# Ledger of designs, part 34: designed miniproteins, single chains

Each design is a single chain, and the fold is of that chain. pLDDT is the mean over its residues in the fold that is shown.

## One batch from the design tools (miniprotein)

Design m1157
Fold by ESMFold2-Fast:
Structure m1157 (fold): chain A 90 residues (1-90)
Amino acid sequence: SDSAINELLSLFAQEVSEALLARPDLTLSRDDVAAVFERVRAVAPDELQPVLDAAEALAFAAIAAAPDGTLTPSQAFRILEEFGARLMAV
């Protein structure tokens, strides 16, 4: 339902924001991203797990392409926006 999707998106945005603010440089490592996705997966319905798998793969690809192997705030929120678009397409 739209309500469940919106709640999941809000949780994901909160987890990303908290992870970024926990770092002095406001970046996310691969391990930080994996931890965020693990926390979101714990409350996500089984039907949405494949969408989370796709979003996590996108995040890891962005980290692999980044010069420092980390995500900036703008990159992290861009991935969240793409995740939201994918959820709405399901």
Scores: mean pLDDT 79

Design m1158
Fold by ESMFold2-Fast:
Structure m1158 (fold): chain A 82 residues (1-82)
Amino acid sequence: LAEELKKKVEEILIENGVDKEVAEKIAEQVANLVAAFQDTASTEVIADAAKREVELMLIDNGVDKEVAEKAAEEVREVILEL
């Protein structure tokens, strides 16, 4: 599950023009966040938290806000489908 989630998140970020190194780092952070909270928080709460974290990390790495918001929403949708 964590491995599949990392791969899907990395792929989404790369398809949205994010550098592979940045995409890999963000994908690892998302997988760690899901693993940390999966037994204590609802999937919706985890998905919303991951979306906010991804958006902020992308903006901090120089990604345009519109692209960051789109990629973060795609990551949220993937988590909701778990």
Scores: mean pLDDT 82

Design m1159
Fold by ESMFold2-Fast:
Parts: C-alpha cells; structure tokens; sequence
Structure m1159 (fold): chain A 107 residues (1-107)
C-alpha cells in the first residue's frame, strides 16, 4: 500500500511534467526548455517502470508505463508539432495508468 502510494505520486509527477511540456510547446518556449521537460518526464517514466517491476504490478500497468517512455523518447527527436501530439498521447496514457494504480490501492 505505501509502495503503491509512492508509485501513484511518481505517476502524478510524470503527468505534471508532461502537462508542463504541452504548455511549453503551446507557448512557443525555446526548444531547449521543451527538451529539458521531456527529459525530466522520461526519467520519471523510467523510475516509475522500475518501481512497478519491483512492486510486481500487473504486466498491463508495466507495459503502459513502458509505452509512455517510448512516446517520450520519440518526442525528443520529433518536430515541434509532432512533439505536441506525442505529449498529448503520453498524457492520455498516464491518466489511464493513474486510474489503474488507484484501482489497485482501493482493492
């Protein structure tokens, strides 16, 4: 339960970083600022994957976190317009991931 709460907090922090990235792209922030936010989000996603594996979470949850990390890696080399679409996709997947983790805590 405490480990699940920590994993949930990590997922929420990841969602915040992705949200900050979306806002940075929409506000025409410098490419370096956008890149830094995506790199921070990717580090959080990789940390979340490690914690989920250590906690023996369902493969479905681990796979979804891995899909988020792959989307963020693509965003690092994408055009600005493609980055916005990729970050929005990542945001949707993290929302689903948060819902799944919350369901595990309530069970």
Amino acid sequence: SEMLQEILEQARELQQLIGDGIMAVQNNAPEEEIRKLIEEALRKAEELIELAKEANLPEEIIKQAEEVAEILRKALTASREETLELLREASRKVDELIDKIEALIES
Scores: mean pLDDT 89

Design m1160
Fold by ESMFold2-Fast:
Structure m1160 (fold): chain A 79 residues (1-79)
Amino acid sequence: NPYREEGVRLFKEGRYKEALEKYIKAMREGDGRPEIIYNAALAEEKLGRYIVARNMYEYLSKLPTKYAEEAKKLAEKLR
């Protein structure tokens, strides 16, 4: 997904709002990969949107992926 690749680049550059826009486009096109959701949640957190970020982390914590444990810890911090 080209939006995912562009989002990763923008995130690495500290351009969190633009990175989030690309991650949201990827998800709207049906690319719900845990990596995209995790990076989008991190971008939401960097933008101060703690409720949205927490909800995304809680979702990730329930998936059998390498992000689950870290997402669980991040969701707990945003309570």
Scores: mean pLDDT 84

Design m1161
Fold by ESMFold2-Fast:
Structure m1161 (fold): chain A 95 residues (1-95)
Amino acid sequence: MLSQQEVDDLYQIFTTLLKNAMYRASNGDLGGAYNDVNRMVEILRTAGIPQDKIEEIRELAYKVIEAAKKSKEEGEKMFKEAVERIKRILEETSK
């Protein structure tokens, strides 16, 4: 189980990588955006997050990328929704 500090650290790292993926996707760098998501998945796996939770977070990250491909504004909206849900998933994993 993750401590509160580990949850906060993972959330900070994840938020940073997802924000980078969002901006890369909005600029047409889809390869870079998906590479950032792959790095997020490896960090979660190393932290011992269960595979089902990793897949839920990956799906949220892909939704941010797809929104950002349409516009930066849609990407930012989806990013806000995704990071709130990701925080809850990480907090649930700490129990």
Scores: mean pLDDT 83

Design m1162
Fold by ESMFold2-Fast:
Structure m1162 (fold): chain A 81 residues (1-81)
Amino acid sequence: SLVDEIKELLDKILKEKDEEKQKELMERMASLLAQASPEEAAEILKYAGEKMKSLDEKTAEILERLLVGALNRRARAEAAA
């Protein structure tokens, strides 16, 4: 499912030591989040919130910004349609 794929990407991001690859995984996750339903997005945000507790402040801020940005892009796309 979309939710399972995004959760797997989040786990990969947390394990990734290469900053450039981590950024690519974050962008892929953001793209998939833009396709998620509000219910799916809420589940993913809850899961991400638990995982972000183990991240450094800068990485957590970037990840949170990408998650919020993806949700906002979806909301704007729906408003434009």
Scores: mean pLDDT 72

Design m1163
Fold by ESMFold2-Fast:
Structure m1163 (fold): chain A 70 residues (1-70)
Amino acid sequence: MEEKERIERLLKLAGSADPDTVLEILEAYEKGLVSKEDFERVKKALEEMTEDDVPSSQREKFKEAKEKIK
């Protein structure tokens, strides 16, 4: 699968407040698979989201993702 296709898909899912997707993007960034520009875009999107945008069962992962992207 092309890196571009994967990043586009992850960015769309991140816009839906999916914390698992954000954590996956963070891991990909640490491995050098995601550009700094794309990562900063996802970081901005996540910073604009609130806990109310996430199901209660995923709020711990959401907080973890926000903490890790600081």
Scores: mean pLDDT 68

Design m1164
Fold by ESMFold2-Fast:
Structure m1164 (fold): chain A 71 residues (1-71)
Amino acid sequence: GPRFQLAGEPEGAAPLSASEARRLVARHVPADGHAAVVNMDTGALAVIPAAEFAAASDEELVARVSAGARS
């Protein structure tokens, strides 16, 4: 499946699934904040509001990051 990394995680952190990225954003990012997500397979970077991470499905998160940084 697609592999993601969140900005603010240490260099060399294990790649995340969409579900794991959502949990980490819910844990570490304020509800009015934004998360920067890198698609490790394409190198695409997306900046996504934390509220959209909470509301989006795993498939929607994959589509947003894979489409090359839709904001």
Scores: mean pLDDT 68

Design m1165
Fold by ESMFold2-Fast:
Structure m1165 (fold): chain A 80 residues (1-80)
Amino acid sequence: EEAARLALEGGRIAIKESENATKGTAAAISASGAAFSASLGRYEDAARDAESGAKAAEDGGAEEGARLLREAAELARAQA
């Protein structure tokens, strides 16, 4: 639940703050995947998607979105 919430929040921030629309969209898609996987208890998949989202957010200049997505990935790994 916490990993899913952080992933969704990170994705929202990444879209809002990204200077590159393609990178912001990629981060949001990965964040949604992470939240969905976490809701199913698939925490390894959630961690992978959250890390992918964090990288896309960083590439887009959304540092705060990236930080939240990395936190979501760490929580998901702890639960896997």
Scores: mean pLDDT 81

Design m1166
Fold by ESMFold2-Fast:
Structure m1166 (fold): chain A 94 residues (1-94)
Amino acid sequence: MKEELEKAAKKVLEWIETQKEDEKSRKELIEARSLLLAHELIEEKVLPYSEEEIKKISRKVAELVLKAINGELSKEEQDELRELIENNELEKVL
């Protein structure tokens, strides 16, 4: 986790510097953000789930957040993101 977290942070920084919008950069940003969120959720013990389930939830949230930032979020995806945040108390770590 620690080395993966540091690698994820570096990828986010590199994306900010290059402002890449290609599909590969988007996948790397989703992976980086999901790993950071998963680490926070595990450390804060916010969710009563296994680490694998926390990683799964974190990845879904990261994908939806990135779509929201890019203005690509559908109404159904907006409702899904809201439900994920509210049902899992993610507002504490976002």
Scores: mean pLDDT 64

Design m1167
Fold by ESMFold2-Fast:
Structure m1167 (fold): chain A 70 residues (1-70)
Amino acid sequence: LIEGAKRVTTTILRALGRDEEAKKVEEELEKAKDDEEALQITNKAVKKAQEEASDEEFDRAIAEAEREVA
């Protein structure tokens, strides 16, 4: 669901200190036509964050997102 994808992705970005990117993702998801487009938006944002963050930082962000949505 778009809401779930938004929450997970924005939590990961915020945990990495990327509040501006999190806000942009929220805006893009608001305009998404369907779940497929929403998934593409979230996947692109997460991949970029993973490439730019250290493995330790990214793993910690994933753990925070898992706690938030559990």
Scores: mean pLDDT 76

Design m1168
Fold by ESMFold2-Fast:
Structure m1168 (fold): chain A 90 residues (1-90)
Amino acid sequence: SMEELIERIRELTKEWATQPSVSVEEYVGLLLWHIGVLLDVDLYISKGDYKAAAEVFYEAAEVYEELGAPEELVEAYRELAELLEEKAKE
């Protein structure tokens, strides 16, 4: 479910962000990036534009992959995007 994916993303993000190898710059970048993602998603979902919301999460997955995030976190973002695309088709 979407709720389970959101919880998984929260847990995986905490694990990655609190690892000793994560720099302060990477952590701050991650936080600022999350704010941008959440604001865009909120706007699109409130308008019923699930396709645009899905695209934001696909872009999220790409950025996380480039930042060296765990594969599980990247996959969770892609799964969330796929669920939103399914809603857009209904």
Scores: mean pLDDT 77

Design m1169
Fold by ESMFold2-Fast:
Structure m1169 (fold): chain A 91 residues (1-91)
Amino acid sequence: MDGERGLRLIEEAVREAKEAVPEAGPLADEFLEKMRKALESGDPKLLVEASTLAHRFVREVLRLAEPEVGAEIGSKVIEGVVLAQRWLAER
């Protein structure tokens, strides 16, 4: 299902970010935890908060990572968030 696929992409992006940009680790973990809670609860408010954290996380990764690495991680985060939003909206 799209929600599970979205979460998997976000987990992959967080893992890759922690390897490439350790300084972004705390923000990556906060984002992942909030997204897990949003998907588990189905709470739109938590999804908005997770999306805000996703923007901050992508900006930090793009600032610190090599352009190619940052683009790969950012693409996975954006796709994962879109899949999560779609899954929640179609409930």
Scores: mean pLDDT 83

Design m1170
Fold by ESMFold2-Fast:
Structure m1170 (fold): chain A 84 residues (1-84)
Amino acid sequence: MAKEIALPLLEKAEEYAREGNDEKAREYAALALASYRLGKEVPEETDDLEVEEELALSAMRVTVLTLESGSVLEAVREIRKEVE
């Protein structure tokens, strides 16, 4: 299931957030959400327009959640709720 692809990426995002590496935490959370929405593992870099668009939208979602919650860790937890 797409959830099984996304959960390990979200665990890594949460680890980075706890370390204070907000940049990597956002990156992995976006990869997790994009992988979940597309139903497949998303590579970090691709020329597939559909994958690029979904990754950009997922990154934007993570940014919005971070601004709303004031915390990257909380944003990652909200993404986990969307995936689970």
Scores: mean pLDDT 79

Design m1171
Fold by ESMFold2-Fast:
Structure m1171 (fold): chain A 79 residues (1-79)
Amino acid sequence: SMENIEFSEKLLKRAEELYEEIKKSKDVVEAQILEGMIALYYAMLKLFDAPKEIINKMEKILEKAREAVRKLIEQQRRA
């Protein structure tokens, strides 16, 4: 439905905002919580059968978020 598409787009926008916060974060715990929220949004989109294009965009954001968190963990281990 149109309401489903609008809600899916809002989750996608929120995930993009969370990803930007992960990139700026210097706190591993904070970054992991934000990554977990993106993962939850991805699971929600799949659960209510969102458009495949939106699911694919969310998956890309989640992959980027996971990589950013991994790099932050590595940097903190070296400090």
Scores: mean pLDDT 88

Design m1172
Fold by ESMFold2-Fast:
Structure m1172 (fold): chain A 100 residues (1-100)
Amino acid sequence: TLSTEEVLARFRELLEAVRDRLSEESYAALDRTFTALLRAIDDPRSRLSVLGILELLARDVRERGDAGVSETLHVSLTLPVVVDGRVETVTLELDIEIRP
């Protein structure tokens, strides 16, 4: 449905929408990690699945920040994705520092 560049553009829009709720370190880590992952995924459906998870994560960050609570989210994701024509299991572990 979406090209790799369109998915990356949507991801960057999500990051910018929550930038004020993230520490500089968390923003940079999310940008590096998911940009690399989205570029490595061959299958458009796998990219959309990752983007959908990122949309949910961005909403959670916004809601927690809007509640006025500073906290660290410990995120562990294990996803089947298609990389280089093969189904691979990717595990990502991230600490996301949320600011009110």
Scores: mean pLDDT 80

Design m1173
Fold by ESMFold2-Fast:
Structure m1173 (fold): chain A 87 residues (1-87)
Amino acid sequence: MSEVEKKVQEVEDEFLRRVHAVLDAVRAGADLATALAELDAIVEETTRRLIEIAKENPDYPYTVEEIKERMAAARATLAAELRRLAA
């Protein structure tokens, strides 16, 4: 349980660091299309890592489908934020 929580926290911390870098880049005038592509890459990598954790750890509370749905929702929210910052 605690090891699973630690692995998830490491993945989430890396996700947040990478997302903050993309947001900062757009604030500095980076191309929106490039930022959205980078966000998609971050979401794909994070989703893959969380699915690996779920497959290796039966006590992880989310199914593969729930992980994909949560990451899709996070991507949509962050994409909206990037578009708002670029406007």
Scores: mean pLDDT 86

Design m1174
Fold by ESMFold2-Fast:
Structure m1174 (fold): chain A 70 residues (1-70)
Amino acid sequence: MKVPPDVQETLKVLEKTDALAARVLELRLRNPDASFREIAKELGVSVEAVRRAARLAQDKLVEISKERLK
């Protein structure tokens, strides 16, 4: 149904802070099984950049989700 507000907020925050992290999060939401190598190839960046961007995105999502719960 409606996408979770915490996911939407995380994407908006990342778009302002780190556009790469926002795009990595979007791609992973579409296909959670996609490897960092596949995402890196699609975006034209290094695998390490994707790994750091994905970690940042996940950390932000968890942080925002926890804030809404507490």
Scores: mean pLDDT 75

Design m1175
Fold by ESMFold2-Fast:
Structure m1175 (fold): chain A 96 residues (1-96)
Amino acid sequence: DLEAELERLRAQAEAVAEETGDEALREAVRDEPAPVAAVVALARKAVREMKKEELEELIKKLEEEKAQLEAKPEQSEIEKAVLRGAEKAIEILKEA
């Protein structure tokens, strides 16, 4: 169940935000749907675990995937949430 998995990831993101004092992650968990919070948490994890060259490649791939989703004439609610999450994730990764 994707919804249950995303809610679990949101709860983990909330715990990480509280533990680390990450204000951007805390804001995403508070103000955004579970898919957006999950994507932001994954971006924060990538910043901690990945090298700069790997982060640059990830940013490029996320920007390409975002452009493809934005070009789609009709977007589902999950796809819209993923787009919002991708925008926040790209910003986080670029600030690293």
Scores: mean pLDDT 70

Design m1176
Fold by ESMFold2-Fast:
Structure m1176 (fold): chain A 82 residues (1-82)
Amino acid sequence: MKERTRIYIEGSSNAAMGLMIYAIAKIAGELTEELRELAEELQRKEDELRRAYEENASLEELRKLLEEIERLTEELKRLARA
């Protein structure tokens, strides 16, 4: 598999996990403003990653977006465990 495609898959998978945490919190009636804000930022970063992938952005740019998505997903997990 091409490296850029692997980065895109990993980023999209991480974003999907974070957004699933948000969706479950919403269904459970335990949605906080912090969780909502993080989910909105994560969605924006996922959209940026998809656009960067489609526009043939550099591996460096794709890796930066992956790192940001991973950070946001970990923040969502941390808040969900609290």
Scores: mean pLDDT 84

Design m1177
Fold by ESMFold2-Fast:
Parts: sequence; structure tokens; C-alpha cells
Structure m1177 (fold): chain A 73 residues (1-73)
Amino acid sequence: LDPDLRRSLEAGLRAARAGDAAAASTAAWHAYQLGVEKGVSPELLELVRRALEAAQAGDAAAAGRYLEKALRL
């Protein structure tokens, strides 16, 4: 996994675990942009997209679960 992408995913997961949906959303958005730019797998992009959607809906817990799965790929 790209180091910058990993850092964004880890920041998002940390924010999600703290219940900060806004910070998780920002980190997931940056991770999604980096993932597109670097041509990562469709599976990883889908997990990050779902994390972003959950965080934007205010669901920090769901965002955290998707980011956790993304980090395990």
C-alpha cells in the first residue's frame, strides 16, 4: 500500500474511532483521491468510497469499519 494513502486511511480510522465523522470524511476523501491517482485496486477504492459516504452521513462507526477493511488489503 502507498505510504501516503496508508497515512490518510490511518488518520481517517483514528478520527472515526474518536467519533469525528467530519475529520474521517476529510481523510477518506483525500484517500479516495490518492487511490484514483495511483491506480489502486477497484476493491480498495470501493471500500474507501463507502467509508467516505458513511462519514458524510455522520456514521463514524460505519466509516471506521470500511477504513479498517481497506487497511487490511
Scores: mean pLDDT 87

Design m1178
Fold by ESMFold2-Fast:
Structure m1178 (fold): chain A 96 residues (1-96)
Amino acid sequence: VEELVEETRRRAEKLVDEAKKGTPQQAGKLMAELIGDIQYFIGLGPEYVEAARVALEAAREVADIFIKQSTPEQAEGARATLEALQAEVDRIEKEA
């Protein structure tokens, strides 16, 4: 678990750096990858909530880049998805 959290942190840092240096379209793709990581860790259960939290923080940072160049509909969708994932992470944390 600790090894997975550390690996997730390294991956998150790399994806955030890539988003900052790339196009808004690339940021959107990277955000989708991080959302996938979050959903995967949530599905694994409370032992992985820390990895989900690390990925969620990175997804929020990447989303800020994507949102600035997205349509209002895309921006709303991104915010709604991240808020829902935050609520799910918080729920699992309380159960642990």
Scores: mean pLDDT 79

Design m1179
Fold by ESMFold2-Fast:
Order: C-alpha cells, then sequence, then structure tokens
Structure m1179 (fold): chain A 73 residues (1-73)
C-alpha cells in the first residue's frame, strides 16, 4: 500500500511537470498511470480495513482520471 502510494505520488508529480512543459500527451498518460496505482492502493487499504485511506485513494484516482480524459479530448 505505502509503496503504491509513493509510486502514484511520483507519477502525479511527473505528470504535473510534463503538463507545465506543454507535453499534454505525456501528462495524460502519467495521470492515467497514477490513477491506476491509487486504485491498487485503495484495494490494499480495503483489504487491510483502512476504509478512510481507501476513500482518499479512490477520490484522488477519480480526479487524476478526469484530468487525463480532459487532456486527451
Amino acid sequence: MEELEKQADELERKANEAYQKGDVETAARLYREASELYLQAAQKAIDSGNVEKAKEFIQRARELRARAEELEA
């Protein structure tokens, strides 16, 4: 769980950097990858009984997915 969260945070950071550089294709891809890792982290949080942490990860994943879809439009 913690490792997946750290990997997702790093991908989100790289996505933001790509977006700031005008590389919207790379940004969209990295936001999608970060979203997927947050969903995996959420599943592990559910498995460990940490419902609040799971909700945080799911919300963050949804927000990043929406950003990726907007950039791909």
Scores: mean pLDDT 86

Design m1180
Fold by ESMFold2-Fast:
Structure m1180 (fold): chain A 80 residues (1-80)
Amino acid sequence: SKEEIIEKIAELVTEYLESLGVDPSKIVEEIKEALKEGKEPSGASAMVLRGVLLEEGVEVKATSREGLLKQFIDWVKKNS
């Protein structure tokens, strides 16, 4: 479901930011809102999403923040 995908993305982002010693709360909230509302993610949120994909060995093909969010969603759907 959409809710399961959002929670899986939140989990991955939380783990990534905690591994860097960063409080995930603000970025996770921003990403959840972007996913729920179909909004463009912030620059900070986009950098985090890219970081997660790169850590997982995924080639980042997206050239825009919306494209990056879409690539991330598609990757989570395929791997969940």
Scores: mean pLDDT 83

Design m1181
Fold by ESMFold2-Fast:
Structure m1181 (fold): chain A 74 residues (1-74)
Amino acid sequence: MSADEIREETLRRVREIAEELGLSEEEKEKLVQGVDKYLSLLIEAYRQGQISLTQLEQAAKSLVEELRRELEER
């Protein structure tokens, strides 16, 4: 899986979680933008050779799990 594919899958999962939990369009947009900003930093680190593709995948998965937990606690 490429870095771009990881980004697409992660953002898709975030949108699905937001819709399942009944977030408003505004809340969903802010959430997706925040996740995309964080992923952009991770992808840049990968492009600079600071992290491996496997580390990028693990970080993206952890981000989704943490996000789901935080939203479920609301």
Scores: mean pLDDT 81

Design m1182
Fold by ESMFold2-Fast:
Structure m1182 (fold): chain A 61 residues (1-61)
Amino acid sequence: SPIDEAIRMMEEAIRNRVSEEEFERVYKEVVELVRRSENPTLGGALLLALTGEYLVRKRQA
């Protein structure tokens, strides 16, 4: 599903410790996946949580 693909892309970006610029590019792509998904509200909440995880991990590094 588009939501599962968006989550996977975000998790891969976090795991690979991509730069802020690359994370922004991934984020823009996953936002479009979420917008056309079966549940944009749930997808949006998951993107917010994963973005928070990226920022926390970046701060700890």
Scores: mean pLDDT 79

Design m1183
Fold by ESMFold2-Fast:
Structure m1183 (fold): chain A 56 residues (1-56)
Amino acid sequence: RRFRLVDEDGTVHSAVAGEVALHDLGVSADEALRLSAAGEPAVDPKTGRRYRFEEV
């Protein structure tokens, strides 16, 4: 699965297979799908910044 990660500044970060990008944010693929469907952001624990997931 692939996701686009959108920073709170509107910067688009392309994610390869979801597990790789989501691992850096500490979010499982299933949780990313749920957050994406709900339109909810995840918070990066390292920076405190918010990212939205859009399934591709």
Scores: mean pLDDT 66

Design m1184
Fold by ESMFold2-Fast:
Structure m1184 (fold): chain A 119 residues (1-119)
Amino acid sequence: MEEELRRLFERIERLLAPPMARLPSSYSYPQEVLEEYKRMAEEANRTGEPELILLTALFLIEVQVRALVEHGLLTREQLLELARLFEELARLAERAGLEEAARRARELAERLRREAERL
């Protein structure tokens, strides 16, 4: 299960890495977003709870995807592939009993499909 999730996150990061490198050097995440991520990451590290670890990773990816969409750096095909990967993540999380992470992953997949429809 853990190895399956790790490979899924690696595939997501590989998809996001090239467009992330194209973000303007002047771009910075809003301070409140960075503070929220830090708080979630510290809690996940402190507890070691799998649900919190996955929710923290999903939050970071959602923030990255939002920045890329706002800068026009994701193609329709990349958005649809990301949506597919998040559907797979939701199924794995559900099988592991991580129902909140599964729900968040499905919500992100649906949001990505809607963004793809707008392009």
Scores: mean pLDDT 83

Design m1185
Fold by ESMFold2-Fast:
Structure m1185 (fold): chain A 96 residues (1-96)
Amino acid sequence: GLTEREILEAIAEMGLASAEAAVRAARAGDMQRARTLFSLAPLGIGAAKLLGDEERLKRILELLEEGARAAEERGDLELAEELRKAAEKAEEALKE
């Protein structure tokens, strides 16, 4: 079976890849798809933090901030606020 490290790497990769896809969906105006894809970001942040992967954490943080801006431009203020809170958690993970 997969080791714990392999599972964490897979979760971190899924979190990053889904956030990248979510930003594209948000920019296209598909807020429902963006919301679903961003739902994996907190798991990706947690996995990257456990791995000590600061580069992946920084990339997820930037994507959450971009997603929040795109959601705000589309008038989805609830999603924008949720993404800003997720970005704050990613920033906290980078400090500790």
Scores: mean pLDDT 87

Design m1186
Fold by ESMFold2-Fast:
Structure m1186 (fold): chain A 75 residues (1-75)
Amino acid sequence: MAKELGEEVARMVEAGASQEEIAEYLSRRLGIPLSTARRYVSAVFAAAEAEGLGPKDVGDMIAAVARALAEGRPA
């Protein structure tokens, strides 16, 4: 699931999807509030821009966030 999510996000980024479109996708896919998805997407994109990372890296980072959320307490 996390791997599939990361691959889909990487494809969305390559297709020119906005941070808002990616946040809406994550909100629906993970069942989290849109405001929460927006915060994670913004943080990942800021980190990726700072390091010069590409779409695959953004997807991998989002997959890592999804895994961390699954390992944490449902809040």
Scores: mean pLDDT 77

Design m1187
Fold by ESMFold2-Fast:
Structure m1187 (fold): chain A 78 residues (1-78)
Amino acid sequence: MKYEKKLEELYEKVKNIDIPKEVLESPAVQQVRRELETNGKASESTLATIVSLLEKDIKNPYALAMAKIIIDHRKSQE
């Protein structure tokens, strides 16, 4: 879908940036993880929000952590 492809394209530009463990364990990132566990995929609204955050600041560690979790989950389902 459009947002999933855009998310992967944005994440690929910064995939070498280390995401701190504290960010990965943050409530905001854990909320995205729960959405994936509950629905099997991120909603279009969640994807649009993360894409918007990355377009404003490609180095936003929370947006990168959320993108990584979504991309990793999708790859695990293949």
Scores: mean pLDDT 78

Design m1188
Fold by ESMFold2-Fast:
Structure m1188 (fold): chain A 91 residues (1-91)
Amino acid sequence: SLQEQIDQIIAQMEALARQYEATTDPAERERLLQQLVDLAVQLSKYGLLGPSVIARLNRGRQAVVDELIRQRRAAEALEKGDEETAAKLLA
């Protein structure tokens, strides 16, 4: 059914977000991020413009991705010896 297809896409997005959290490889992170974006676009094409779906995507996926990008930037700053920049990014 359409609902089963939608639930499967959401489950795939959640699995990819967990994989993104678990990886330390920058190339793998970029690949997983692109897959998350592709699935979000696919979900939007099913005409699911309900407020609950929009709220889930905006608050769940974007917030998680933004936090992971921030943590990656902090880690890069630490590798360069820039502890002040890392501390500001993690605050």
Scores: mean pLDDT 65

Design m1189
Fold by ESMFold2-Fast:
Structure m1189 (fold): chain A 112 residues (1-112)
Amino acid sequence: MTFELSEKVKEAAIAELERAIEAIRAGGDPVEVASEASVRLLKALEDSNRNETLFAVGLSLRLIGLGIEVELVRRTNGDPAAVQAKVDAVLADLEALRAEIASNDTFSAAPP
């Protein structure tokens, strides 16, 4: 699914992704960070048009999904090195997502 993005929506999304990346790098819980970023993004796009709301929901679900992946590794493996490797992978995915939003007038909510 592809969404048309206004400059305001891009700026809001990039700001939340940058904040999430910094918080996770500082040792924040990825699920908590993703949940807080999702609430702020949805609130920032409150009363926006349908496409902007669907974009905010799609991005929020993707952020929460990435946080859940880290939690699953913690629960199923417990190895700190495996957890850190998953955190690093999630950070790389968040940076790629930020670059995609910054470089495009459209956004895909799912990888191909």
Scores: mean pLDDT 76

Design m1190
Fold by ESMFold2-Fast:
Structure m1190 (fold): chain A 81 residues (1-81)
Amino acid sequence: DSLEKEKLKEELEREGARLAVLVGGEEAEQIIREIAKSLGVDPGETGKEAIENAVKAGLEVAKEMLKRLRERIEEIEKEAA
């Protein structure tokens, strides 16, 4: 479903932006790309490209990436508190 993929892409991009606020853009891109790579997705050269490749790989892959990204953000916030 193209609508569900579009929504997941938007959610992934929003969480990626939140991560960048917490750790900086360069480190956020590295984390996003490592998550994509761990899921067997081509990480590309940027976090945005990694997100696009995850969404193209499939709905389940995009959902798993979103879950792992949210878990990583929560872990970082917990360590900073």
Scores: mean pLDDT 84

